# Designed miniproteins, single chains, continued (3), part 15

Each design is a single chain, and the fold is of that chain. pLDDT is the mean over its residues in the fold that is shown.

## One batch from the design tools (miniprotein)

Design m8490
Fold by ESMFold2-Fast:
Structure m8490 (fold): chain A 64 residues (1-64)
Amino acid sequence: VSQETLDKEVEAALYYIKAVVSRKEAERLLKHGKTPEDFEKAIQSLKEAEELERKANELDREVS
């Protein structure tokens, strides 16, 4: 039981970390972007971060 809970906590933490990385990448592209493609990629990274955060929150709710 506790091991399953810890596994889910680790998985949720990894999803949160991935979401943070995606948000930072989006910030970098928005701050230093020079082309329309850079801004498009930033929007995509933000959407990916949102999906990852949602998955993390679902796993976290199962543990908490």
Scores: mean pLDDT 79

Design m8491
Fold by ESMFold2-Fast:
Structure m8491 (fold): chain A 85 residues (1-85)
Amino acid sequence: KIDEAVEYLSHAAGHAGEAVKLSKNEEAEKLLKEARDLAEKGKIKEAAKLVIEAGELASKSENEEAQKHAKEAIYYAKKAYELAS
C-alpha cells in the first residue's frame, strides 16, 4: 500500500541522511539526493532502491553510528520497496 510505503521511505531517508553525514561518503550523498527527487515525483519504488544503495555505501564506514543508521535505512527502505506497487 502506497501510504505505508511512503511512511517507511520517509523513515529510511532520515536514517540514510544521518548515515551519509557521518560516513562522509559523497557517492551515498548523491544517491540520497536522487532518491529524494524520485520520491517527490511519486516514484517510491525507485526512490527506495536508491536509499538501499546509499545505505549500503554508508555501511562501509568505520564509524559505528554511521553503520547503525545505514542498517536502519536499508531495513526501512526494503520495507518501502516491498510495499510499493
Scores: mean pLDDT 86

Design m8492
Fold by ESMFold2-Fast:
Structure m8492 (fold): chain A 97 residues (1-97)
Amino acid sequence: ASFSTTVTLEAGEVLIAKATGSPAPTLSWLIDGEARGRQATGVVGDTTYAFLFVEESMAGTHTVTTVVSGPAGTYTVELLKGGDLAAAPVASATVTV
């Protein structure tokens, strides 16, 4: 399953995708349909975090896609800008795997 939105990317920022479920799903990023940029993932409790480190070449307006994989289920996905886990999401969706 996937969630796509249009985001203006700033060089040097970190985007965070959060997905909550039990068990926690796997998350990855696509930028304009391609695996780009330096990426990292981690799990804390029932939440998976995917980090996208925005390089200068990735600056500007792009379609960002969060790919959700894991057990069959429904997951809430939130996208956060500026590397701030306390920030209000710039986009969110419910995705079914």
Scores: mean pLDDT 77

Design m8493
Fold by ESMFold2-Fast:
Structure m8493 (fold): chain A 84 residues (1-84)
Amino acid sequence: MSLEEIIKAIEDALRSLDTNGDGKVDLEKAIEAVREVGKKYNLPEEVIQKIIDALKSLDTNGDGKVDLDKAIEAVRKVLRVELS
């Protein structure tokens, strides 16, 4: 499996959560999507946790929402550092 394939799978999952096209996703749903895709691709638990921590850090105002583009960027950065 390629790193790019895993990144694309998580990106596609996160994009599917933006059902109304406002560029925002629910943090808890984003965390669930990352856990499910991570388990499917046998990502180490430490890597999954680092992605979750990065997503939580994007919720700066505590409203439970994160910007989709920032969430995707955070996932790409963590996976490229941890798996390359």
Scores: mean pLDDT 80

Design m8494
Fold by ESMFold2-Fast:
Structure m8494 (fold): chain A 60 residues (1-60)
Amino acid sequence: MQQQSQRISRQFGMPTSHTRGIISRIQNSISNGATTIQQIHQMTGIGMSSFNRYGHQFMS
């Protein structure tokens, strides 16, 4: 998880702590069966703007 968070944080140019928190929530939702950005939003409560930046990384 830490290595993945660092890699993705580097790609987005975001602070690692901020990126790590968002990515962890998205990854947990995917592990629980979420297959679309809409489902991840419903499961995590993360704003759609955050999914536009981070969710695409896991869905494409």
Scores: mean pLDDT 58

Design m8495
Fold by ESMFold2-Fast:
Structure m8495 (fold): chain A 79 residues (1-79)
Amino acid sequence: DLIEALEKMKEGVLKLVEEGKLEAAILALRHQMQELKRKYPEYAELLDEAEARVIEAIRKRDAEGVREAIDELISKVKS
């Protein structure tokens, strides 16, 4: 489901950020977000807003910011 996919995305993106692979993290995030928007178009706007926030955190090398942004997205999806 969407929540499970977001949790898996969080784990993968965080691993890349912690390894210092920032461009790979952004590419993986963009690819996974695009697939999620295709499968869950009703969440497209929410996913777009979260994608922008996560990319900012990745560019700042802020692993905690990445985790928090995705956790907030998951919380909004649960609402």
Scores: mean pLDDT 86

Design m8496
Fold by ESMFold2-Fast:
Structure m8496 (fold): chain A 97 residues (1-97)
Amino acid sequence: KMTALEVMKEIEERLKKLIKENPSIPPETQQHLLNRAKDLLNRLENGDYSPEVMMQFKIFVAEVIGLEIRFKNPDMPLAELEKEAFRRAVEVMRKIA
C-alpha cells in the first residue's frame, strides 16, 4: 500500500528522468510539466484530497506515462497511446491505500 503523496513523488521522479533522457522536449513544456507536478505535490502535502485535485492527479499520471510510452514508441497512434497510458495510470492509482 502506498500513499497518494508517495505515488506523486514517484511520478515526479519519473518525469525528471524522462526530461533528462529526452533533451528535445521544449524548455517551456519541461517547465510547465514540472510546475504541475510541484503544484500537485504541494496540494497533497497540505491534505487536499478534493475530487478536483484527485482528478488532476489521475490526469497528470496518465500524461507522464503517455510521454514515457511515446518516447519508446514514436510511431504509436495517439488513440492507442492514450488508451494504454490511461490503463497504466489506473493501475498506478490502485496502489493508493
Scores: mean pLDDT 86

Design m8497
Fold by ESMFold2-Fast:
Structure m8497 (fold): chain A 58 residues (1-58)
Amino acid sequence: GIFEEAKEIARKLLETHPDWSMEEIVNKVAEELQKKYPDLSYFEARTIASRALLSLKE
């Protein structure tokens, strides 16, 4: 689902951009989610992206 896609995008961004801040990662994940799901608002996409990034913490 969309949450698992957000986690995968976040994981790839963390790998390819280790110098980016957590906020930069969240913003980029939200942008990518809106491209795939254009009916999502930015606030909805950002909320999903933020939760997905937090879930990658062990």
Scores: mean pLDDT 83

Design m8498
Fold by ESMFold2-Fast:
Structure m8498 (fold): chain A 73 residues (1-73)
Amino acid sequence: MDELFRQSEETQQERLQRFADRFVSAGIDRETVQRAVDEGRLGTVLERLARRHGLPSPSEVALRIHTGEPFPP
């Protein structure tokens, strides 16, 4: 692994793809998530999920998706 070519975009894309898979598991349409990733609007999807589950921040939703934990009912 060469840190000489370390890019934020590359890391973000990898995270976004993992989040997309987790969002589908959470009951969001694959196309909706993929479109949000492609358009750079994944943050909006995170915000909507945060509000739906009573979380105050999209960062909390992102953390749960990153760790692979299910959303609380």
Scores: mean pLDDT 62

Design m8499
Fold by ESMFold2-Fast:
Structure m8499 (fold): chain A 100 residues (1-100)
Amino acid sequence: MSPGQRALQAVLELLGTAAEGKLNKVPLEEVLARIEALIARHPELAPYLPAVEAALREEDLAAFERALAEVGLAALREWAERGIVPEEVVRAAEEAFAAA
């Protein structure tokens, strides 16, 4: 598996952990502890923690989903600029979020 594929998988696991915690009404501190354990395994995720934490503090589920999607898109754009993820993946994600 390439470094880019590992980084993308780690980002997806981060976003999934946040979404599952929010949807199952897990306490914020417990969700953050799970995310911190994930970052310990994938240090490259550390820059995304403040935005994910801010999203988790949203009371409105739609606002949470928008904030989390913005984190995902920002990560994909950064990885595309580094040549790790193809630009077509970013465009497909942007089109999917625009259509939803």
Scores: mean pLDDT 76

Design m8500
Fold by ESMFold2-Fast:
Structure m8500 (fold): chain A 62 residues (1-62)
Amino acid sequence: SEIEQAELKLLIYELAKGSSEYIIERMDPNSPLAKQNQKSKELLDNKIEELRQQILQLQQQS
């Protein structure tokens, strides 16, 4: 179902975000790689929020 596909995508994005967080925590915050991972995390946060809103919308539709 569409809800199941959205939930799966949410899990994938949460795992990707966790990987970026792992890198950020272990690197100098002023390094270019840490800054790039911070940007990637921000993009993933946006995608995760969009998916959460989509799931909520789908749950409200009969």
Scores: mean pLDDT 83

Design m8501
Fold by ESMFold2-Fast:
Structure m8501 (fold): chain A 68 residues (1-68)
Amino acid sequence: SSEDKEREKLREAAETLLALARASENEEVAQMAEQVLKDIDAGAPLEEIRKRLEELAELFERWRQAAA
């Protein structure tokens, strides 16, 4: 279904963000990304997951640019 495809894309986005946070030694963002993955596995609503991932990605991007 389209929801299954959306959930898979959100999971891939969360896994990518987790990998980038770990590579950058940003433990806070890594822990938040791990929590999003747990919530995806627990069946949290897609809309909530999407909003949280967007917010987390923006926080990580701001941190990365400030650290450069």
Scores: mean pLDDT 83

Design m8502
Fold by ESMFold2-Fast:
Structure m8502 (fold): chain A 63 residues (1-63)
Amino acid sequence: SARVAAGLAILEVLAEEEGISEEELERLREALRAGDFSVLYKDLSPGAKGLLDSLLKEAEELL
């Protein structure tokens, strides 16, 4: 979906600034591609959770 595509693009940019680990980044990409946002909140660092919230908000604005 457009939301997933936008989310992936935003995630790449924000990951550089937030210093998200490669491991967490792969988890976020995988879940976004599957359209499953619930799993992204499990076992994530506080920073990654904040990034996910921002990503969802931005994805809606891009649509």
Scores: mean pLDDT 66

Design m8503
Fold by ESMFold2-Fast:
Structure m8503 (fold): chain A 109 residues (1-109)
Amino acid sequence: MEELRLALRFEGSLDPSAPGEIRVTLELEAKGELAKEAMDRIVQVLKEEFDIVSESVEEKGDTVRKTIEAVVRAPTVQEAYDRVGRALEKIREILEEAEKKGVKISSLP
C-alpha cells in the first residue's frame, strides 16, 4: 500500500523595498517504501534550493510524517519567487514519477 499525502504553504513579501524572502512550509505523510522514497526526494529538493529552518519527523507504524519549514532568501522578490518556482517544478516531476510507480498522491487537510 503506497500513499503520499502533502500540503505546501508559502508566504512572501510583495514589497519591492523589502528583501526577497519567502517562507515555505511543507507537510508530507508517506505510507509504504515507494512513497517514503518520493518523500525523501522532495525533502532533498527543499534542502538543495532553500535554507532549512526546522525539520520534524513523526513515525506511526508504517507511516512517516515530515514537516519542513524553510526560507528562500534572494536579493529581489522576483528572484525569490523564481527559486520557489524551480523547486516546485522538481517536486512536480517527483510526484509524477511516484504516481507512475503506483503511489497514490493526495492533499493533506
Scores: mean pLDDT 82

Design m8504
Fold by ESMFold2-Fast:
Structure m8504 (fold): chain A 100 residues (1-100)
Amino acid sequence: MKWSKEEVLEAIERGVKLYEEQKEEFEKLAKKYLPKLSEETRERMVELVRATLESLGVSKEKQEKVIEMILLEAAGRIVEEGVPEEEVLAELEALMERLR
């Protein structure tokens, strides 16, 4: 199925709402998982996601929440599932390219 800009923006809004409803849990996960990401991987992921969200017209406030959620998901996959950082970064790059 084709991903429309409207469908992507709706998914972002849903994610931001989930973050706001589960803020304490996200903060707990951030403290546990974010230190497990290398600085290089974290900076590259932030750059990719921010550029894509900016191109979609997402507000700065919502951008920061979406970035944190994506970093937490990536860190969780690396720490709990043993997925290599390089693989997670490559998957994110492919996803962001499809949204442009």
Scores: mean pLDDT 76

Design m8505
Fold by ESMFold2-Fast:
Structure m8505 (fold): chain A 92 residues (1-92)
Amino acid sequence: SMMEEIRELARRIVELAKELLEASKAGDRERQREAAERIEEVIEEALRKGIDPKEFRRALEEVLAEEYPGDSEIRTLALIVAQEYEERARER
């Protein structure tokens, strides 16, 4: 279902945000680049599917609350991605 697809993409963003954050703290520039490129791929997939930015942000908030409650760093990064998605969706 579309709802399950949105939730799966949101989970992928949250896990990639965590990976990017861990790579950044470790100073691993190659892993940071790989994680950022994978985030970009998820954004492009969501844009191709015409996912509503509000639904995508809601799914991200739900995944964050369920899997990483109280993790402000992962939340901040994931919501930056949600904002970028909203801006790019408006340009298409």
Scores: mean pLDDT 88

Design m8506
Fold by ESMFold2-Fast:
Order: sequence, then structure tokens, then C-alpha cells
Structure m8506 (fold): chain A 62 residues (1-62)
Amino acid sequence: MLQTLQQISQQLAKELGISVQSASEAVVQAVQQLGPDASPQDIYDKARQIIEQARAQGVTID
């Protein structure tokens, strides 16, 4: 599980042009909202949604 979360963070960082740190924060929030039984795909989709929603609200993500 931990290795999978790290891979998701790296993929989001590359795809969205943000730091791995910012991507990891979104992944942690996604896991907290979805729970420990969430699939890697669900975590990825939710983390991406969190980042896009933050950007839409005017939050700067590096």
C-alpha cells in the first residue's frame, strides 16, 4: 500500500506539473476521505479532483 501511494504521488506530480510534496498531500487527503479499502485508481482520481478543485478555488499549488 505505502509503495502504491508513493507511485500515485509521483504520477500526479509529473502529470500536473506540481511537486511530489503537493501531490502527496492530495493523496493523503484522498485516503482520509475514501478510507483504507479504496483502490489505487479511486485514490488517484480523488487526489486529482482535490488538486483541480483547489486550483479552481484560487489556491496556488507548486
Scores: mean pLDDT 77

Design m8507
Fold by ESMFold2-Fast:
Structure m8507 (fold): chain A 66 residues (1-66)
Amino acid sequence: SMEEKVQQIRDELEKRLKQAKTTEEALDISYEYTIEVYRLMGQDEKAKKAEEDYKNIKKKLEEIRS
């Protein structure tokens, strides 16, 4: 079922977050899974918003490093 697939994705997210060594890695993982869940649920507008938010955060991180 979709509910079981969403739960599986959440369980994998939790495992990968425990293994993340940096805040940026944790951010990348979190957005990857959030977008996947939204797309799986047919929430395309929320998936698009999450993709946009992720791009904006990554841009800000690059500006800080520059």
Scores: mean pLDDT 83

Design m8508
Fold by ESMFold2-Fast:
Structure m8508 (fold): chain A 99 residues (1-99)
Amino acid sequence: MTERLKELASEYDRLKKELMSSDNEELKEAVKYIEEQLGREAERAVARLRAEHPDDLDAYSEALTREMTRLLEMGVEALKVALETGSAEAAKEKVRELL
């Protein structure tokens, strides 16, 4: 795993924990929505990249790392919107815009 991917994963986890520790149920639902959307995109990416690189593990790994980095960057941005605005709808709109 690259250093950038580790940093993004840590930032995502930090923001998620902050939002999930709040007493705002709408923000918690927004976190769940964001995770479900990112999870679906990750599954699509894995399936697509395996089909594109069936016999090239290095090409697959590089492409997967790039795609996971992109998805985590999108997730971090959506969670930041939730935390900064306190708006579940703004966060959901951000993830829809980025996907």
Scores: mean pLDDT 84

Design m8509
Fold by ESMFold2-Fast:
Structure m8509 (fold): chain A 71 residues (1-71)
Amino acid sequence: MLREALRLVAELIAKGSKETLLEQVLPDEPESTPLIELAERAVRAWGDEMGLSEEETEFAVEEVRRLLAER
């Protein structure tokens, strides 16, 4: 349930374009900011708003890293 939601969010963030992340989450970030950094910030912001535990947030961050490594 929650872990599946965390994986889905991580997958959507990892598959999202850098431009989309900049526009929706961090609009003033420079183009030089790595995609993984933007994706991790997006996941952490979402986790904070949803009241996730550190373990749950770390799981989502690790899924994003794994998905971006395949890119």
Scores: mean pLDDT 68

Design m8510
Fold by ESMFold2-Fast:
Structure m8510 (fold): chain A 80 residues (1-80)
Amino acid sequence: EEVERNLKGVEEAYESVKKYAKKLIELGDTETANKFLQKAEEAYREALENKDDPEKVKEYRDKISQIEAEALKKYQELKN
């Protein structure tokens, strides 16, 4: 179930982006949080639309993971 594992990964990464976006909003950076949320939502929807294509699902999984990493970096910058 390669597709199922990648879809779960997509969902988990998207949830992480939402968590960091919430923290960014709490720190007063709503604009940056909204940018990360929009990018992650787009990639998440594209993954769902292409759920029967394991390569595309993996591509969008990697894209959301990159957004998650960027959101974490921004949170660390603002927190410190």
Scores: mean pLDDT 82

Design m8511
Fold by ESMFold2-Fast:
Formats: C-alpha cells, structure tokens, sequence
Structure m8511 (fold): chain A 66 residues (1-66)
C-alpha cells in the first residue's frame, strides 16, 4: 500500500527479566511518529522516573531525525 509502518523498541532499564522499561517508536511513511514508554510493574518508583527521563531524551532525538 502507499503507507508503510515501522516500529523499533529500545530497552532503557532491565535489572531482571520481569523488571524492565522499553521505549517504543512507531513511524509511518507519511512522517507520522508516535512514542510509547512501556514500564513493568516490578520497577521501583525511582527506576520508573529514570525511564521517563530517558524516554523524553530519546523522543527528542527521534523528532530531530525527522
């Protein structure tokens, strides 16, 4: 079709297999980009905060590449 979607996932924090924070970027050929931060329940509040800060930095970097 005329539109293609791509997605990438980057692990930000993973102290164990069940404790992780992953930043997901989705992008279409039309230039639409969306970001999602997936944070596991097993992370501490401090680790969740760190993941959100890293996610913001990555979001800005991806937007700068568009």
Amino acid sequence: GPVRSESRAETLIQPSAEQFAVFVVRRTAAGETSFELVISEGLSEEQKEEAREKGKELEEKYLAEL
Scores: mean pLDDT 74

Design m8512
Fold by ESMFold2-Fast:
Structure m8512 (fold): chain A 70 residues (1-70)
Amino acid sequence: MSIEELAEKLTPEQLRRFLEEELGMDEEQAEAFARAVAGVPIEELDLEARKRVLAFLQRQGYDVTRLLEE
């Protein structure tokens, strides 16, 4: 699955869960991460901001396909 396809399907809840489970971030740390990488809160991530976050995580070596796992 491409970054574009993942970005279209990504919800704020899925991103928070991934940051908590894979990176050990609490809610405050996850919001700080989103603001640092995309310049907006997690709830306000548009398609381009979501693509930027996914590309950043992929460059750091994380498997971003896990974001869509239940």
Scores: mean pLDDT 79

Design m8513
Fold by ESMFold2-Fast:
Parts: C-alpha cells; structure tokens; sequence
Structure m8513 (fold): chain A 85 residues (1-85)
C-alpha cells in the first residue's frame, strides 16, 4: 500500500504533476485527522483533487497510511519540488 502510493507520487513528480501529488496527500491527511472543524477545507481539497485528476483508488490507498506517514510523504514532496527550482 505505502510502496504503491510512493510509486504513484514519484510518477506524478516525474510528469511534473506536483499539484496533483500535493492534492492527493493533502486530502488523505485531512480525512485521516477526522476533525469536523476542517470539513470546509476538506470539501475544497477534495474538489481540487478531482479537478487535478486524483482517482478514488489513489485516495483509498493513501488513506491506508497513518497521519505520520502522510506527513512524511508531504515533507518529501515539498523537498523534491523545492530542489527543482
């Protein structure tokens, strides 16, 4: 599960689809926190993820990860994006 998510993130980064990768991890992290006060942010993030081409299958696999694993992947994505300046 985690290895599949990491592979999809690497494929998205190689394709220059950083926004799609960021949206996938962001939606998954918000859903895993399960905080009702974040429902508006979650609704907006889900809408953006759909527009960017995030699939339900990708989201379900990302949701199998812990909040800690999702935060680590978000950090790695930010570092990889910054390195490509």
Amino acid sequence: AKEEVEKWLEELIEAGKYRQAEALLGVAALKRQNDPSLQPELDEAEALARELGVTDEQLELALSLSVEELEELQKELREKVAARK
Scores: mean pLDDT 76

Design m8514
Fold by ESMFold2-Fast:
Structure m8514 (fold): chain A 99 residues (1-99)
Amino acid sequence: SKAIKYAILAAKTGDEEYYNKAKEELIELMRKLGFSEEEIENLERMLNTKHPNLTNEDLGLLVAMMAATLLLGEEAGKELLKLYLEDKEKALKKLEELA
């Protein structure tokens, strides 16, 4: 839940520190769930790549959805993605309820 909590704070504030904490906690969650070091390194490179069309708020929301999908399963991830595509605020509200 720390990954989701920090990612929600990043999504609300755009704060780089909260985004960095969300990434650290997501990586630790993936390690605990048995993802390989190669898979973790690939995600870490992707999250550390500069994305000109993505804000820290967007990145925070995406990290929160990834963490929620890993913790709660694919159906929860699908529901969150549907909410995100409809209205980012609805996805954020659902994530707050799950954190």
Scores: mean pLDDT 84

Design m8515
Fold by ESMFold2-Fast:
Structure m8515 (fold): chain A 96 residues (1-96)
Amino acid sequence: SERQREAGRRLLETMEELSRLRAELEKLKEELKDDPELVKELEEEIRRLREAMGEGAAALNSGDLEKIEEALRRAEEEKRRAEEVKEKAEKKLKEK
């Protein structure tokens, strides 16, 4: 269906954005190794992004519109959380 194609396209685009965020958070983790609390926060967000991407891939493979829309909603929520942690980490790096 048209709705299914649109949801699938948006999920793929969001998953690409999550992949980029994961790479950016991994770089920040490397640069902030001396801050164990922030490293732990970055590791947790990287884990959550990987889980959301896995769920997204599974939803796309299922061809189930409801699952695709649920995976998209989660991916968007995890993107927002990761962007907040990224901002926090970037501020810490600038203060260094």
Scores: mean pLDDT 88

Design m8516
Fold by ESMFold2-Fast:
Formats: C-alpha cells, structure tokens, sequence
Structure m8516 (fold): chain A 107 residues (1-107)
C-alpha cells in the first residue's frame, strides 16, 4: 500500500529531523538527486521512493529510521524489488544492508 509506505516514510523523516541539522539534511538530499533520477528510470515509482528513502537513512547513519523503512518494505513486499533496484543503480553496500536488516527483522 502506497499510503502505508508514505506514512512510515513520514515517521522516518520525523526521526531524522530530530537528530540531524537542516543543513546536513539538505546536503544529503542534493547528493541523492542524481540517484533518485536514476532509480525512477530503472524501477517503478513505489520501489524508487522506497529505495531513495533507504539510501537517505543510510547516508545519515540513522539506524532507527533505516530499520523503520525496512520493516515497512517487508510489510508491503517491497524488499526484493528495492534490493534489485539498488543493485541496478550501483548502490551495492545499501542493498546488502537492506538484505541483512530484512533477514534480522523477519526472525
């Protein structure tokens, strides 16, 4: 459900905002712009949005936000699609982190 993904995305962003300055957040968002464009060309809109949020949380080292996003992706069945999208975009480290967290959260 896109609405559920948007709700969890909003919660993750609220967590990030509490622990990150607006300046640091803006800088990371600017670094993500080329990746967001690449992902939108390679995968569907829902998968691209989820993958972008995962990379954003990973770059901020926001472990709690990253876990919330991965849990949301597990509940919506997005994990395999996001992992494939990240690998196609060259984000291998992020894809591996998502696979590991998904495995831990399923157990």
Amino acid sequence: DLEELERLNKRALEYIKKNTTEEELRKILEELQPLNEKLRALVDTETAAAASQVVFAYKLKAEDALELIVRAMLETGLVPRVIEGLRKAGEFDVAEKVERLARELEE
Scores: mean pLDDT 75

Design m8517
Fold by ESMFold2-Fast:
Structure m8517 (fold): chain A 84 residues (1-84)
Amino acid sequence: KKIEKLRKEAELKQTLADAFEGSAKAAEQAYEENLRLAEEFLKKDKEKGEIYYKMAEEMKKAAEDNQKRAEEFKAEAEKLKKEI
């Protein structure tokens, strides 16, 4: 049935959205922790502070990428749900 196929596809898209949202939150937490360490070490050891700052920047990009993917899949799931 067309409705059953749309429901299964919506469920899959929602599962993917949830997974990417979880990854984005984990990366965001890593970003905040590395930023805190960068601020702490910047006062004591600028070289170590720079390393943590670079790690924070990489985690921020990962969080943004995963959040964008989560939003895309969530939008697809909502669109499919409206067709049911």
Scores: mean pLDDT 85

Design m8518
Fold by ESMFold2-Fast:
Structure m8518 (fold): chain A 81 residues (1-81)
Amino acid sequence: MMKELLERAERLLEEAQRLAEEAAARGDLELETSASMVAIAAAVLKTVLEKNPEIDLKEAEEAIRRIEEELRRLREELAAA
């Protein structure tokens, strides 16, 4: 379970970074900023999970789901623009 959460957090970080680069290439500073903030949130969560293996896995999963939902919204914004 913890390994899956760490892998999800790492994937979210990579995807958010790619989205920020794509937004930057299109000149969308607002989307780039939002995607960069999602990347920061994913990186922080990954670090917290790595340093606190005894953390409540349900709370960790909920945090990951919130970041996943935010990233999905930003991808929809990029697709709509």
Scores: mean pLDDT 83

Design m8519
Fold by ESMFold2-Fast:
Structure m8519 (fold): chain A 63 residues (1-63)
Amino acid sequence: EELKKEVERLENKAKLYDEGATQAREMAQRHPERASQYQAMADNLTKKAEEFRKKAEELRKKL
């Protein structure tokens, strides 16, 4: 089903954003002088991951 493939695509996208957020948080710890910038990046990436997961959940409700 096309919807199932779309759900998987969105879930994979969310996972990639979560991984990016984790890396940004690690960079914040490694570079305290730029920690605020990396933390903001991590927060934005986490928010994007949640948006994609929410879209996947909405599509799952239609399955």
Scores: mean pLDDT 83

Design m8520
Fold by ESMFold2-Fast:
Structure m8520 (fold): chain A 87 residues (1-87)
Amino acid sequence: SDGNRKYKREEILKGLDMAAKALSGKPMTKETADYARKLAKEYEKLAKENGPGKGNAYRIASEFLDSVSSMIEAIFKIEEEQKKLKE
């Protein structure tokens, strides 16, 4: 298939490390979800500003943080539904 994305191993590790450090020790709360979403947008801007290559780690970090934010939001939706079901 036509390759649309290529990352070096070092870039992947750097991006994942940045995202992991940002979320390290943080509980799965709405505040953490909001923080992850804001940081994802910031890293997306940095990825665009730095372009392909130099921006790759920021893009990886952004995508990871955005995914974590969405996961936390899904947890809250499940909790809200459980609250509605509980007597």
Scores: mean pLDDT 79

Design m8521
Fold by ESMFold2-Fast:
Structure m8521 (fold): chain A 80 residues (1-80)
Amino acid sequence: SEEAVRRIREIVEEGLERARRESEGKSDEEIREIMDRVQTEVEKEMAEIAEKEGMSPEEVQRLRDEFSRRVAELLLELLA
């Protein structure tokens, strides 16, 4: 599932870049709304890829933890 991991990492990067771009010049409240929407969209797509590719629960959890950490980091950056 190297291809599945690569695809998930690509959608994570695309999602985070989209959130960063959309957050430019926005209020803290609007940034939180953008982040929540993007996180929901990415988590849904990640789950769909994991199901289609038959990924192990351990692999899926590792990628979810990675994504969650990056979401928290970006949110702190955007709200600073």
Scores: mean pLDDT 85

Design m8522
Fold by ESMFold2-Fast:
Structure m8522 (fold): chain A 106 residues (1-106)
Amino acid sequence: EREKRIELAKLLVEAVAAGMLGLAYLNPEKVDPEEVERFIEEQLPLAYKEIEENVPSLEELLEAYERLRPSIEAVRERLAASPDPRLRELAERLAEALERIEELIK
């Protein structure tokens, strides 16, 4: 279903965005989390529009997920181990996104 592929693509983009923000919070000396947050706020609507106008195939989405999954899981684990409750909440959101992606994949 087309709607399912759109949802999967949006979840993947959201997981990547959350991962990028998480990495910025883990390494604030290398990148400003506020700058990453602004970048995400500006780029997410454009990514959503691109997905809706050019819906990726299931094969493309599965390939992207397989490539991104190890990195997303690694970031999630690092965030979950953090004493900062904000980072742990971000880890929980990443876990929820991964769970939903797995549910959408048949």
Scores: mean pLDDT 84

Design m8523
Fold by ESMFold2-Fast:
Structure m8523 (fold): chain A 87 residues (1-87)
Amino acid sequence: SPEEAIRLVDEAIERLAAAKTPEEYRQIMDELVRKLVEMGFSEEEARAIALGAGTLAAMKRYGAPKELIDEQRAELRRVVRELAEKA
C-alpha cells in the first residue's frame, strides 16, 4: 500500500541519519531497495526513492533547516505515493 511504502521510507530516513558506519548505511539502503521492489516498485523507482531517503538523512544529520527538511520529506512522500498507486 502507499501508506506502508511511506512508513518504510520514513523509517529508513531515520535509520540512515543514525547510521554509525558506511557498512550499516549500505545495509539500510540495500534493505530499503529490496523491500520496495517486493512491494511492486521497479528497481529504478526503488533506487530513486532510496536516493531521496539518503538525501533527507544527510540533511537531517548535518543540520539543514527544518523547513527545507519538511519540504523535501513532503515531496518524497508525494513521489512514493504516486509510484505506489501505479505499481
Scores: mean pLDDT 87

Design m8524
Fold by ESMFold2-Fast:
Structure m8524 (fold): chain A 116 residues (1-116)
Amino acid sequence: MLETQIEAVEALAAEGVRNADYVLDEAEVERLLEDTREAAEDAGLDPERAVELTRRLLEERGYRAATIFVWEDEAGELVAVAAGNEEGAARAIELARRALEAGRRWAATLAGPLPP
């Protein structure tokens, strides 16, 4: 249901903001990119494009932790947003709502410390 999916996006965005003070190491970045590829493939999105957009957002953030959301836009192009602060989280939720209302596909990957 749309409401349940929006609640999931809100929860994932909040998790990204909570972890935003953590800086990812090279191994954590590689795992995140692999998780992004798998999540995109499972969602029926272009996995290579999703990985490219995710890498760019991580580089722009100085590899700080975030939840990375990827959506298909009206032209069939992928758009990505990092939820690592309140502004990014709000933008991610707004874009997800528009995508979900339009029946478009989305994927999310949580960037954070690896479990021990």
Scores: mean pLDDT 78

